# Designed miniproteins, single chains, continued (3), part 22

Each design is a single chain, and the fold is of that chain. pLDDT is the mean over its residues in the fold that is shown.

## One batch from the design tools (miniprotein)

Design m8732
Fold by ESMFold2-Fast:
Structure m8732 (fold): chain A 96 residues (1-96)
Amino acid sequence: MSELEKAFRKARAEVYEILEKAGVDENDRFVFLVALALLYRQLVENKDDPEKAREIFEKFIEDIEYNLRTLGYPEDVIEEVREVLRKFLEEALKIM
């Protein structure tokens, strides 16, 4: 398993646990997990373009925050998810 894949799996597990504890519906959790998997693929495909990878990831964080707010989840949950994803982004960019 690559270092990037290890970092991704850790971030994915942390996000999943946050959403589960917050009572996010199973179908909504599944959609977020699929979105995270697609994001990981985009990072791998853009490993030689860190600026593009950062742009894709920042947009993904914005979309996740917007969706969680629209669904009515509290700001502390949104912030916790954002912090996990931002930490993963910085680690991913160092590994790439």
Scores: mean pLDDT 80

Design m8733
Fold by ESMFold2-Fast:
Structure m8733 (fold): chain A 82 residues (1-82)
Amino acid sequence: MEELERRIKELEEKAKEYQSKADEFNTKMKDYEEQVRAAVEAGDREATERFAQLMAKYGKESKEYQDKADTYREEAERLRKL
């Protein structure tokens, strides 16, 4: 029983770590989203494209870390039902 509980806690800690990273990259994505809006209002197409690329990059990284966090949470929940 204690071995199962320890494994669940380890998976939950991993999920929390990956969630924190996902949140950090999501914040960076939102910062670049605001810069895209400012560049669009200024009519600067090159700046709009540059910031849009950075927004897409950080959005992708956020999703990858979110998927890892979700995987660890699902494994922890599966073990809890045993």
Scores: mean pLDDT 86

Design m8734
Fold by ESMFold2-Fast:
Structure m8734 (fold): chain A 94 residues (1-94)
Amino acid sequence: MKKLEEAKERLRKAVEELKKHYLELGLEKSAESMEETLKKMIEKLEAAPEEQIENLTDLYIDELEGLKLMIEAVERMEKEKVTAEDIREEIAKE
């Protein structure tokens, strides 16, 4: 029981952090998708055998941390003048 509650808390924290990063980038739809992702992850944990809760939680946290690192990389590229407008101008030249 305690392991399931701790797992849910860890997932909620990780998703909230990702959602914040998406919102800072103006990716509102991606931020909303995180709520659905959290719900599905929690449902899988609640349906999982007690023995698997820890392993599944670690896998989900690793997946969410990977997404966070990718979002942070995109934010850095945005600050380095790689904008959607610059990309559109490049495409328009062709």
Scores: mean pLDDT 73

Design m8735
Fold by ESMFold2-Fast:
Structure m8735 (fold): chain A 76 residues (1-76)
Amino acid sequence: PLKEIKEAVEKAKNLSPDELYEAIVEALGDALPGPASEEQRAIGREIVELAKELKEKGFSSEEIAEKVIELLDRAE
C-alpha cells in the first residue's frame, strides 16, 4: 500500500496541489481497505494530513510530493 501511494505521488507531482491531494486520497482509499498493518494505516493517515496542511499553506505540488515521499521513505 505505501508503494502504491508513493507511485501515485510521483505521477501527480507535476499536477496542481489539488490534483496531487486527490491522487493521494484515492491511492490511500484503494490500498488501505485491503491487507495493511496498523503502522501502514497510521502512516497513510499522516500522509493525508500532511498533504492537506501543506496544500492549505500554499506549498507547490512538487514541495508537497517531496515531503510526502520523505515520510513514506522513513516508514519503510
Scores: mean pLDDT 74

Design m8736
Fold by ESMFold2-Fast:
Structure m8736 (fold): chain A 87 residues (1-87)
Amino acid sequence: MALEEALREAGFEVEVEGDKIIARLTVGDVTITFEVDLKKGEIRITVEGPEERLGSAGVAAAFLMMAILEEAGVGDKFRIVSVETVG
């Protein structure tokens, strides 16, 4: 699937479990996780790291996900439904 390839090319470790894609990227002390529900077309983003970085990292993760969806040509098929930050 083009989305899996786009996530891998963006540097994410990609795991596929049935109807779900889980993509993880660690940048310094921040970990970004994208959970893509292929059946619902929903994306959940989790950003983990130091509290002082979470606000900017959460926004950056959402824009990165949107850019990856555009590159994969599937922006109309998937939507970001949550962005969670864990300090």
Scores: mean pLDDT 84

Design m8737
Fold by ESMFold2-Fast:
Structure m8737 (fold): chain A 97 residues (1-97)
Amino acid sequence: SAAEEALAAARPVLEALGIDLDALIKELGLVGTAQVIAPGYLAARAGFSLERSRELFELSRKYVLSPDPAERERLLEEMKELARELRRELEERRAAE
């Protein structure tokens, strides 16, 4: 399936990020796993460092799994801040070309 092909393609990047994909799928299913991994995976594919990509993955995981609306709001603001930093890094990289 397209989902299996996408996960197979993502696996090496996710392993580099220290993510146990099979454990996440077992816990969250395919949709929940995709929601948790997508921000960090997309950042890594865009050429951001594994450290930055892992930070985004960890924030996304905490956000998706948090039962507390106040904690989710704080995590969303942290993700927005990290996204702004990543955007600046991308713009600086383009300007240096």
Scores: mean pLDDT 77

Design m8738
Fold by ESMFold2-Fast:
Structure m8738 (fold): chain A 87 residues (1-87)
Amino acid sequence: MEAAEYLAKAAEAAAAGDIDAAAEYAEKAVYLAGLSLKEEYGVSEEEVREHAEKVGEAVRRALSDPSLRERTIATLREEARLAAELA
């Protein structure tokens, strides 16, 4: 369960205030999940990478915004929990 592992790491990094690590782990989690779906849905690896990069940047921006930080950390924790339960 690589994607679930990286989502858990993203949530931990975000809670610790490591915005760069949180964004990198979130991007990697989305990329790995997208690669699994790529074979089923015929999406290109380039499209998977582009989407993952956008998610990572969105996480970085949200964690850098004090009004969004708490909600973003809660969202990352919930996504990590759901990914772990589905695998």
Scores: mean pLDDT 80

Design m8739
Fold by ESMFold2-Fast:
Structure m8739 (fold): chain A 74 residues (1-74)
Amino acid sequence: MEERIRRLEEDGDFVGAMEARYERRLLELAKKLGLSDKEIEEILKEFRERASPILPDLRKVAEELEKRIRERAK
């Protein structure tokens, strides 16, 4: 998890890093509540499958706004 977050941040993919951080929070919550490793894997897989289709749109918005900021900075 940490390796994935670091890679995303190094690439400037802060949206992807945010998704990975939330995935980590879900993992910790599930462990705290005593879920089995199999149940945890199923939950994380579902999260990835459901979140992944939204992430490209969030990245596009972030990229567009970053470009606009750079343009305004002149």
Scores: mean pLDDT 70

Design m8740
Fold by ESMFold2-Fast:
Structure m8740 (fold): chain A 74 residues (1-74)
Amino acid sequence: SSEEIFEEVLKELYDKRLVSQELVDFLNSPEGKELREEIIKESKGDREKIRKLILEKDTELGVKELKEAVDKVF
């Protein structure tokens, strides 16, 4: 299933130290579940597209967290 492919890719990325435990925990949370479903839908279950989208979303979340931190101070 597409969910099984997603979990396999996420585990590979974690094992290779390309994603943090914090990201894995987030994607397994209710808040992250919607993002997981979006990645699967956009990838159409393609393993390589899932990998690319996880990495792109990790970058986007890091930028968003930095912006929110700046907005709280300024």
Scores: mean pLDDT 74

Design m8741
Fold by ESMFold2-Fast:
Structure m8741 (fold): chain A 74 residues (1-74)
Amino acid sequence: MSPREKFEEQLARLEELARELEESDPGTARFLRWAIEEARRGAETASDEELERMTEQLEKFIEEVEAEVARRRA
């Protein structure tokens, strides 16, 4: 899988999270949508190396959001 494909896959995962949270936590959903747009903007001219780093940052961010959501549900 290419660096761009991996990056887009993580963005899609974040979009699903935002969609899930729209009903229960609209503030977080709005923040996630903003973060997705920022990431897409940064990726427009990014090199493969930059995309790999951005993908790693997105994975970490998604894990943190998922953990926070799980904590609130517990």
Scores: mean pLDDT 81

Design m8742
Fold by ESMFold2-Fast:
Structure m8742 (fold): chain A 86 residues (1-86)
Amino acid sequence: DKEKFNQKLIKISNTLLTSTDPEEISKALNELAKLFGLSPEELAEILREVGVDVRVENGKIVVLEERPLSPEQVGLIVQRAIQRSQ
């Protein structure tokens, strides 16, 4: 369902653009990986390419940054996630 996909993507993107909580950011990124059918390792590779410092622990993406992602970073992450999920 395209509507449910878009609603989840908007919610995830808003969290990534506004949250300063590493736990919230990490949760949003793991939800993004599931939304696109990517492994945590595949999304972690994309995140590192766009300058987000991440690690994978127990099959989950973990971020230690206490700042929101930029609109440019979020846009590139979504674009690359689409490319890898096709």
Scores: mean pLDDT 86

Design m8743
Fold by ESMFold2-Fast:
Order: sequence, then C-alpha cells, then structure tokens
Structure m8743 (fold): chain A 66 residues (1-66)
Amino acid sequence: VEEYEAQYDAFVAQAATWSPEALRGFAEGARRGAEYYKSDPSQIEKGKVLERAADRLEALADAKAA
C-alpha cells in the first residue's frame, strides 16, 4: 500500500503543471476509483489512497483557478 501511495504522490506532483480542468477531471476519476476499491473490504486502503489523491488534485485545481 505504501508503494501505491508513493505512486499517487508522484502522480499528483507531476499533475501540478496541468490545467484546473484536467486536474478536476482526474480528481473525478480518482473518486470513482476510490468508490470501486472501497466496495471490496480487501481494497479499502487503496480506495483511501485514491481519495487523498483526489483531494490533493482538487486543492491544486482550486489554487490555480483563484
């Protein structure tokens, strides 16, 4: 799970250069992925990683749109 989180941390850092629209689109995708993983008790931690990634992408989009 730590490696999975590190991959999404790197992805969010790379995504910092993207447009607010692109960031929001990826955040929506991450939210949907989180819901999918959280429907499986064995994958809840992966779902939480995706939720945190989505939160960070949305925060970046909000900052860029300000």
Scores: mean pLDDT 76

Design m8744
Fold by ESMFold2-Fast:
Structure m8744 (fold): chain A 65 residues (1-65)
Amino acid sequence: EQEGVSLVVAMEIRAIAEGVELEVEYEGDTIKIYLKENTEKARRVAEEFVELAKERGIKAEVFER
């Protein structure tokens, strides 16, 4: 749980640095990424986050709001 929370914080910082509007939540055993914009850049960043979570053994799901 601690590792997942730390990863969420890192993802949020990265999204701000990339100028992408998204929300990251850690719920149960899953990182949920909510895209607030439907741009190619936002989708790319979200996919990179999914890969990073998968590498860490954490489930990740992307949602469009």
Scores: mean pLDDT 77

Design m8745
Fold by ESMFold2-Fast:
Structure m8745 (fold): chain A 70 residues (1-70)
Amino acid sequence: MAEVSVEILREAARDPRLSPEDSELLTELADSIERGDFEKAEELSKELEKNPEAVRILEEVASRLLLELR
């Protein structure tokens, strides 16, 4: 289950609409979840919430992957 969340974050991080900084933020969030560092993941999630475009891209990627998996 953690692998699915990590894949969504890594896929979103590859979106060319993101700044390099936002892409790195999503990558660090994915790494934190994969390592079980939920304290760091919470901090990074709070930072991500300040970037509405990054959140929108993440939602689009999540919806696409969720629909594909059913």
Scores: mean pLDDT 76

Design m8746
Fold by ESMFold2-Fast:
Structure m8746 (fold): chain A 73 residues (1-73)
Amino acid sequence: KKYVKISATVVAPADTPVEQVVAEAERLLDKKIEEFKKKNPKAKIIYRGHRVARVTVDGEEVVVATSSALIEI
């Protein structure tokens, strides 16, 4: 079996609602999956998930959301 991992990451100010940041990461992932499936019609989504972290960079706190999918081709 052949597997490909596709991900989308969104970085936002710490005061941004986490749900909004995750939703945007998922929206971007959906676009990447659509593009991938156009080129790989046999592709099947095996797994989808997201991760969220709060990180301080140069004294500024940000929220980082990454949405990812594991795809079988």
Scores: mean pLDDT 85

Design m8747
Fold by ESMFold2-Fast:
Structure m8747 (fold): chain A 72 residues (1-72)
Amino acid sequence: DALMEAKAAKLKAEMDRQIEQIQTMHITDLAMRKKAGDDLETLTSLTQQHKEEIANFAKELERERKQRLNDV
């Protein structure tokens, strides 16, 4: 089913783009904090928090993608 394949590909591309945007925001935040002189403990804690947020966001996007694929 070419239409469903195309829909799946577009939804995945959009999901990947959203994840990339969140990753870029976190990288920028960490770079700014390093420039501001934040200590290693703070940066390590924030990095771990960002990884967890990205993982949770990816799970939510995957659930949404599956729901949209099933709803025709």
Scores: mean pLDDT 76

Design m8748
Fold by ESMFold2-Fast:
Structure m8748 (fold): chain A 62 residues (1-62)
Amino acid sequence: SMAREEVLRIIERLEEIARRSKDEVTAGVALIAAGVLRLSLSKGIVDVEQARRLLELVEENA
């Protein structure tokens, strides 16, 4: 579904922020957020609005 594809793109973006961020707190939050979203997808839970909010929060602090 388009929503699932969007959540996957957000996960990839969060994982990129985690790898590239110079701030360890921002990197840690991004990694945890990506992990939670991956676990949710593995269980068939797709919440694109929550994924978008998590990305926005991380990017505001990157």
Scores: mean pLDDT 87

Design m8749
Fold by ESMFold2-Fast:
Structure m8749 (fold): chain A 61 residues (1-61)
Amino acid sequence: GGAEAAGQLGVRVGGADAEGGAAAGRYGSMKNLEEGIAAGQAAGMTERQARGLAEAGYGLG
């Protein structure tokens, strides 16, 4: 079902550092990813959360 799939996707966005590693490759470089992570950490979130958001392109304006 779509609702359950969306729920599982939401959970994985915050906890999938291994999948985040794959997204880092798509983002282009670790340098750009580190800037996104640093911005997230400056906002007070954990490194894992900041990495997930940066790689998802959410924190990357």
Scores: mean pLDDT 56

Design m8750
Fold by ESMFold2-Fast:
Structure m8750 (fold): chain A 58 residues (1-58)
Amino acid sequence: MEYRTVERVVPAEEAEAVAEELVAELRKQGWTLIGEPRIELLPDGKRARVTIAAVRLL
């Protein structure tokens, strides 16, 4: 069993779309998500950190 955390910093206005695209790519590669994608607005108000945790069977 493999665990993976994907983290991306993107423009805040694009964060939701980027999260959805990353989820689609991970599922296409056989990964199962652990919970919902996390989107955290950074202190500058212009960027957001997108974090996705996933697991894949060996």
Scores: mean pLDDT 82

Design m8751
Fold by ESMFold2-Fast:
Structure m8751 (fold): chain A 77 residues (1-77)
Amino acid sequence: MKAVAAVREGDHATVYIPRSEYEKNKATLKPGNEVVIDVSTLLPDGLPATITGRIVSVEAKPEDVYAKVTVEILSID
């Protein structure tokens, strides 16, 4: 799943995912589930990077262009 923005706050990150990526992953994007988020587009030169996290909360209103997913960070690769 690809994110367009991410804000890290200690052991947590809030990631912003496009509506299309949210809809594709909606069944998996539930509190308590583990998720792998591609943040490579946020790095210089497009270097590969992923955040593996446990979902704490998901905020996606029908009118929102981006879903806000808060995760507890398990690893960063």
Scores: mean pLDDT 75

Design m8752
Fold by ESMFold2-Fast:
Structure m8752 (fold): chain A 65 residues (1-65)
Amino acid sequence: MLEEVARRVSERLGVDLEVARKAVELMAQGFSVEEASKRISETFGVDFELAKMVAETARRLLAAA
């Protein structure tokens, strides 16, 4: 389930569950890491490098599920 992936992203990177959930949603919808990172950074005001790590982690965990 997408919620399990979001929880793992949140736990691994120490980010809010809302940030992790949005990253998982965007990656599941077929957005690229770059596009997802931009949207996360703009929506939550997080650093772009952190947003990129969140998006990449979400992509990898989603692909492994």
Scores: mean pLDDT 83

Design m8753
Fold by ESMFold2-Fast:
Structure m8753 (fold): chain A 81 residues (1-81)
Amino acid sequence: MEKRERVERVAERWAEEVTRLAGPSVKRQADAARRAAVANGPETAVALFRSMGKALSQGPAAEGVRAVAERAAREFEEIAA
Protein backbone atom coordinates (compact mmCIF):
# COMPACT_ATOMS: atom_id res chain seq x y z
CA MET A 1 0.00 0.00 0.00
CA GLU A 2 2.75 2.53 0.92
CA LYS A 3 4.66 1.67 -2.30
CA ARG A 4 1.58 2.46 -4.42
CA GLU A 5 1.22 5.89 -2.79
CA ARG A 6 4.90 6.65 -3.50
CA VAL A 7 4.56 5.52 -7.13
CA GLU A 8 1.46 7.71 -7.55
CA ARG A 9 3.24 10.80 -6.13
CA VAL A 10 6.32 10.34 -8.35
CA ALA A 11 4.19 9.67 -11.46
CA GLU A 12 1.94 12.69 -10.74
CA ARG A 13 4.95 14.98 -10.25
CA TRP A 14 6.52 13.70 -13.51
CA ALA A 15 3.27 14.20 -15.46
CA GLU A 16 2.97 17.80 -14.17
CA GLU A 17 6.63 18.63 -14.90
CA VAL A 18 6.57 17.17 -18.44
CA THR A 19 3.37 19.14 -19.17
CA ARG A 20 5.06 22.33 -17.90
CA LEU A 21 8.15 21.75 -20.11
CA ALA A 22 6.55 20.44 -23.34
CA GLY A 23 3.12 22.11 -23.10
CA PRO A 24 -0.47 20.85 -22.95
CA SER A 25 -0.14 18.69 -26.12
CA VAL A 26 1.71 15.99 -24.08
CA LYS A 27 -0.65 16.08 -21.07
CA ARG A 28 -2.67 13.05 -22.23
CA GLN A 29 0.48 10.96 -22.82
CA ALA A 30 1.94 12.01 -19.44
CA ASP A 31 -1.35 11.24 -17.64
CA ALA A 32 -1.57 7.82 -19.35
CA ALA A 33 1.99 7.02 -18.17
CA ARG A 34 1.03 8.09 -14.62
CA ARG A 35 -2.00 5.75 -14.59
CA ALA A 36 -0.02 2.82 -16.05
CA ALA A 37 2.76 3.29 -13.44
CA VAL A 38 0.23 3.21 -10.57
CA ALA A 39 -1.55 0.15 -12.04
CA ASN A 40 1.60 -1.91 -12.77
CA GLY A 41 3.96 -0.93 -9.95
CA PRO A 42 7.44 0.61 -9.66
CA GLU A 43 9.44 -2.03 -11.62
CA THR A 44 7.20 -1.60 -14.70
CA ALA A 45 7.12 2.18 -14.15
CA VAL A 46 10.93 2.37 -14.64
CA ALA A 47 10.74 0.79 -18.12
CA LEU A 48 7.56 2.71 -19.06
CA PHE A 49 8.95 6.14 -18.11
CA ARG A 50 12.28 5.52 -19.90
CA SER A 51 10.34 4.52 -23.04
CA MET A 52 8.10 7.61 -22.78
CA GLY A 53 11.13 9.86 -22.27
CA LYS A 54 12.74 8.42 -25.42
CA ALA A 55 9.53 8.86 -27.47
CA LEU A 56 9.03 12.46 -26.28
CA SER A 57 12.70 13.31 -27.06
CA GLN A 58 11.62 13.72 -30.73
CA GLY A 59 9.49 16.79 -29.89
CA PRO A 60 9.87 20.26 -28.39
CA ALA A 61 11.77 20.53 -25.06
CA ALA A 62 13.22 17.06 -25.82
CA GLU A 63 16.31 17.35 -23.58
CA GLY A 64 14.33 18.60 -20.57
CA VAL A 65 11.64 15.91 -20.97
CA ARG A 66 14.29 13.17 -21.22
CA ALA A 67 16.00 14.43 -18.03
CA VAL A 68 12.70 14.49 -16.10
CA ALA A 69 11.77 10.97 -17.30
CA GLU A 70 15.20 9.60 -16.27
CA ARG A 71 14.88 11.26 -12.82
CA ALA A 72 11.41 9.69 -12.42
CA ALA A 73 12.82 6.26 -13.42
CA ARG A 74 15.50 6.58 -10.72
CA GLU A 75 12.88 7.40 -8.08
CA PHE A 76 10.82 4.36 -9.15
CA GLU A 77 13.98 2.20 -8.84
CA GLU A 78 14.40 3.44 -5.24
CA ILE A 79 10.75 2.57 -4.45
CA ALA A 80 11.22 -0.93 -6.00
CA ALA A 81 14.36 -1.59 -3.93
Scores: mean pLDDT 73

Design m8754
Fold by ESMFold2-Fast:
Structure m8754 (fold): chain A 109 residues (1-109)
Amino acid sequence: VAALGEALVAAAEPEAKKIGETEKDPVEAAKKVGELTLEQLRELLEALRAEAERAGNAEVAALVDEMLRVVEETLEKLKKAKTLEEIKEIGKEFVEKLEPLVEKILALL
């Protein structure tokens, strides 16, 4: 989890900073940073899913599919958000849904 978090932050940081410099609306800036972070997480999860399938680990593949579903739902909610408070609530709900799935994967690895 720490290594995955560090990789996500390292990969997203330069683009998140650029978004903050070019986007003047703080709501739109927060949405763009959130979308970028979720898109990068999706790429990592798709790679993990492909690896689990190659290894024949159907249980991990199913958990990653559920995580990908949570990411897609969160992206759709984020696109419709109009306030910073809505974005904060969406982020909290995302973490609450993702945390038990991450814990299940870590227990299998």
Scores: mean pLDDT 76

Design m8755
Fold by ESMFold2-Fast:
Structure m8755 (fold): chain A 81 residues (1-81)
Amino acid sequence: EAEKKLEEMKKRLKETVEEIKKSSPEEAEKLAKEAGEYGIKVINELLAKPEGRPYAEKALEELRRFVQEASEAVAKKLEEE
């Protein structure tokens, strides 16, 4: 269950970065916020049970990568305008 949550989160965050790259600046901000909130929720769910704790660290790393990639994608859109 914990492993499945991590894989689903990783897939969703990666897909959201690609959507951000194709979106308007306003839509990109909304997508980044919603995906960030989702990532935090998954990390909290993984931390709630001892069996999920090893996956929570990996989930945090995936969220960190998402924040970096999403920030870069949004910055590039703003620079092109």
Scores: mean pLDDT 80

Design m8756
Fold by ESMFold2-Fast:
Structure m8756 (fold): chain A 84 residues (1-84)
Amino acid sequence: SLEELRAQLEKDIENYIKELKSIDPEVAKEAERLYENVRKTAEELLQQAKADPDPARRELYEGVALSLLEIMLGILKIDLNKLK
């Protein structure tokens, strides 16, 4: 489900941030700030989706919200790879 996919992405992001904290606390702090913004934007898009009676626009808002979380996860993977 959308909720399960979102929960999985958020859990993966939070786990990567935890790993970054053990390696470089400053990089982790910046990652946390970025994630807070991304998470808030994704939540706002998902709330818009829930309120929208048009299924096509609902799917668009949901897709953009998930894409933002996937981009965040990708950024964290790049940061971790650079610090290895």
Scores: mean pLDDT 86

Design m8757
Fold by ESMFold2-Fast:
Structure m8757 (fold): chain A 73 residues (1-73)
Amino acid sequence: SDEVVEKAKEYLIEEIEPLDPELAKKLSKLSLDTFLQLLETFGIGPEDLEDKEKLREAALTLVRYFGKSATPP
């Protein structure tokens, strides 16, 4: 449901914000569909959206792959 996806997105952004506020802001602008596609790229499906441990691992992975250090100058 959209509610589960919205909750997962909020939680993920909250976990990323203290590590990379620019990435958190960028992710907050994604549609729910785009957000789900991004998570699928990292092996996170709809069944994982209620798993806070999976979401925390996803947050760390997103910071490593899409954080400022991963963007070419």
Scores: mean pLDDT 77

Design m8758
Fold by ESMFold2-Fast:
Formats: structure tokens, sequence, C-alpha cells
Structure m8758 (fold): chain A 69 residues (1-69)
């Protein structure tokens, strides 16, 4: 447990780059890019007190991935 938490802190928070912002019906949907792979993912921004801007790097913990599970 401590090793996993420490490793995450040492790597820093996983950051995704905001490529685009789509106006969703209930909340804005962010198009975010993985800087290592260049893959673009759709995510919900859950930090309601702050709006993300295109080009911002935000921690994954501030988003919920739109995964069909």
Amino acid sequence: LDLVERNALEEGEPLVEVVDILDGRFSPVLLVRNPETGEILQALFVATGVQAKIGDRIPLGSTLPLEDR
C-alpha cells in the first residue's frame, strides 16, 4: 500500500493535456491527450470550482474517464 502511494507521488500526478472542450448536456466534456502515446480520450471534469482551458495540463484525479464498463 505505502509503496504504491509513494510510487504515484514520485511519478507525480498523471497529467493529461486538454485538447478541446465540448459542451456536454450536464457537464463539459474534455478531450484530453496522453502526452506519451498521443491518444485522445474523452473525460468529464469534476472540479466544479474551476474551468479547464485548452492547453492546460490537469491531473487525472480531476477527471472521470468516459469508460463503458
Scores: mean pLDDT 58

Design m8759
Fold by ESMFold2-Fast:
Structure m8759 (fold): chain A 65 residues (1-65)
Amino acid sequence: MATKERIEKMGEVNLHMQELIKKARETKSDEEVRALGLKMSAVASEGIQEGKSVEEIKKELDKLV
């Protein structure tokens, strides 16, 4: 079920992921940033699918940086 709440949650997680990738570009190679982006997308998708909170997903994403 795609509720307005789920869409909002995906938006928040995606925004946080984009900010982390932007920060990573300052210190990492293009290859590392691309690999990080793919890993972050997988973690975010799994977290949302499992019903994890935005805060829990953000914490998992922060561990990747």
Scores: mean pLDDT 79

Design m8760
Fold by ESMFold2-Fast:
Structure m8760 (fold): chain A 71 residues (1-71)
Amino acid sequence: MDEKIKKVEEAAERAYEGALSLGFSEEQAEEIRRRSLEVGLRELEKGKSTQEVLDAVNEEADRLQEELRAE
């Protein structure tokens, strides 16, 4: 469990770094990190595989980037 949580946190951190590199504000990048982390932790609670959880984190980050870019 702990190793999977660490991987989810690392994926959320990568989403934060990626958002900053794309020109999002620090506040927007933090929001992307936070919400992506929440999705990952929820999927872990459902007993999904590490890969499924990481895919969900990445999908949520991409979705949020599209949403924030449209503002």
Scores: mean pLDDT 82

Design m8761
Fold by ESMFold2-Fast:
Parts: C-alpha cells; sequence; structure tokens
Structure m8761 (fold): chain A 100 residues (1-100)
C-alpha cells in the first residue's frame, strides 16, 4: 500500500486524490480519520485515471490518512491529500508516490 497523512482543522474540507500513473489493474483509495474510521472510498482507479473523494472535517480536526490498495495489477501511483478552507482556498497539501 501507499499512504500519506495530513493534519486537518475543524471546518476544512479534505480531498483525497488518487492518480494511477502507470501499470495495470484496478486500485482502491481509502480516506480515514484520526480514529481510523473510513470516511470515503475511491473505487476502480484504472491506468491513466485520476479520481477524488472529499469529506467535511466539521467537528473532526486531527490527522487524516489517505491509503491506496491494489485490487489487481501493479504500477505507479500518486496520492494527494488537500485541505481547503470555507472559501475553497488550499491551506495544506500532502503527497506520496509509490509502486505495487
Amino acid sequence: SVSTTLDVEDGQTLTLTVEHTSGTGKWVGVLRDAAGRTLALILNVETGEKKSASVDAAGRAGTYTGTVLPISGSGTVKITLRARDANGNLVAEATATGTF
């Protein structure tokens, strides 16, 4: 798996983006809060695709984790967490790249 973390403040919107940059197969993105609860899933990210899921961190400040897991195949991935304020301005970003 490939993972990254980002500290998020109350009232921010957090977006997980998964980019299947090369290789084969289908991957799953998972967004989890500081308590390890799954908040969002991105299903069936195929080669050349970029998919995102967003959650509201209202009442849930803390360290969020984005993780990518392969369902099938191998290749390269870029994972990005972005936190935005109430006006949509980017306030924090974390990225990771990896291979399966």
Scores: mean pLDDT 82

Design m8762
Fold by ESMFold2-Fast:
Structure m8762 (fold): chain A 76 residues (1-76)
Amino acid sequence: EAEELYKKSQEADAATLAGLKIRIIGDVLENGKLPESKEIETKVIIDGKEKDVVILQLKDSPTPIVLLKSSYEKLK
């Protein structure tokens, strides 16, 4: 569920997360839409503060990526 996906994203290395972010942005720029993914809107605690986030899990990726909701909206 959402908390497990968040933890999985936090355990991933920076290069893996950067690669997923580049792929998502690239697909939006090239095709005008997000790659096929499971999207979960939730709230998580980052540095002791509650933040609205969207968790994206690409269909072919074991690693979910967490985006601030404001950042996710800019991809539309």
Scores: mean pLDDT 75

Design m8763
Fold by ESMFold2-Fast:
Structure m8763 (fold): chain A 88 residues (1-88)
Amino acid sequence: SLSKKTRQALIFIGASLGVARMLYTVGKLAKVPAEEVKAQLEKHKKNLDEWVAEIKKTFSDEEKAIIDDYHNKVIADIDGMIKDYEQS
């Protein structure tokens, strides 16, 4: 079973994806310039990468693998949003 600490890390990573989705959705609806939304999503992605790198130092190798898997999926989703937004 997942530790409480691992579950909390996954919740924060998931919340970060939620914020990225809100930025994308609101940006599309309000017709915000692609450069502004891309800059915010890239900053958000960088902040998430730095947070995950720091918190991982206190986890087991098994827990790091779980965190890395979900983190990589969230980053891929954000990268997809950036690419898709540039096409509008």
Scores: mean pLDDT 87

Design m8764
Fold by ESMFold2-Fast:
Structure m8764 (fold): chain A 75 residues (1-75)
Amino acid sequence: SAERQARLEAVRAALTPDELELIAQAQALARRVAETQDDAAGAAEMRAFLEEMLARGRLPALVEELLREIERWEA
């Protein structure tokens, strides 16, 4: 929707280049894990990355949501 696109663009514009890179890395890892849904190694790598991000205090709400998604993939 136009409302969603405008809101996403505003959020993206408010992020620092460092934060944009971290989001891009998280999205790339999430996509890789989704493509290899049976790959436990991919899930473990994603979890380790997200736990490191939480430890640094970066984007905690996004990181927590992605960690919950990994828990769902682990059954």
Scores: mean pLDDT 63

Design m8765
Fold by ESMFold2-Fast:
Structure m8765 (fold): chain A 87 residues (1-87)
Amino acid sequence: SKTEEILEELAKYWVPGLKEKLEELLKQNLSNKELAKEIKKILKPKNVSAKDILELIKELGSKENFIEALVKKGEELLGKVIEDAVA
């Protein structure tokens, strides 16, 4: 789905420590548009626009659901990259 494709593209840019940064963004009570812009600035994805992130937030139903999904997918991909590098 488009939701899964955008989420996977964002997760490719995941680095350690982002979970804490994203949880701090949720505390700032940003609008969906403002959160989308901040995520784009932090991750700097080449193939995902702030508009794509905004649409993903809308499809997932909340900023909290979006951050939870992004953290889960990002940590999963990071863990796999680390495991593959030491195998």
Scores: mean pLDDT 81

Design m8766
Fold by ESMFold2-Fast:
Structure m8766 (fold): chain A 71 residues (1-71)
Amino acid sequence: ADPEAAARAAREASEAAARGDAEKATQYFNLMVEAGGASEATAKAGADAAARGDADQTNLYAAGGVNEAQS
């Protein structure tokens, strides 16, 4: 696991979703999985929320990935 890479990707995903950039948010959730900071299920849920324009849910899933990377 790479907790620094996962935390960086989580911040970028949240910021992209806040701008309405669902494509970039999805890319950053995939990077969180590659860094070992999130499960594929968590990343998919976050990407789906971003695609719907649901920034609150996107932030929730991004935070979950950071917590997994730190444990």
Scores: mean pLDDT 74

Design m8767
Fold by ESMFold2-Fast:
Structure m8767 (fold): chain A 80 residues (1-80)
Amino acid sequence: SMEEILARALAIVDERLADADPAVVRGVKRAVQNLVLQPAENLDAAAAKLLADARLLNDPRVVAAVEEVTAFIRDEKARL
């Protein structure tokens, strides 16, 4: 279900960014929630923007977490 995809995506963010700035974690979680709610036709563009925004932070942990979460969301939504 969409709720299960969201819960698992947020868990990945919490696990990967456990030691990150709480404001960064909150921002990534908000973006991930918005990404999960996107219709399929908008998903690639929204994921690309989230990854571009993550790269501007110059934190490789945030970039890696966003890459993992966006791949997870794409794979799970493709199965719906």
Scores: mean pLDDT 84

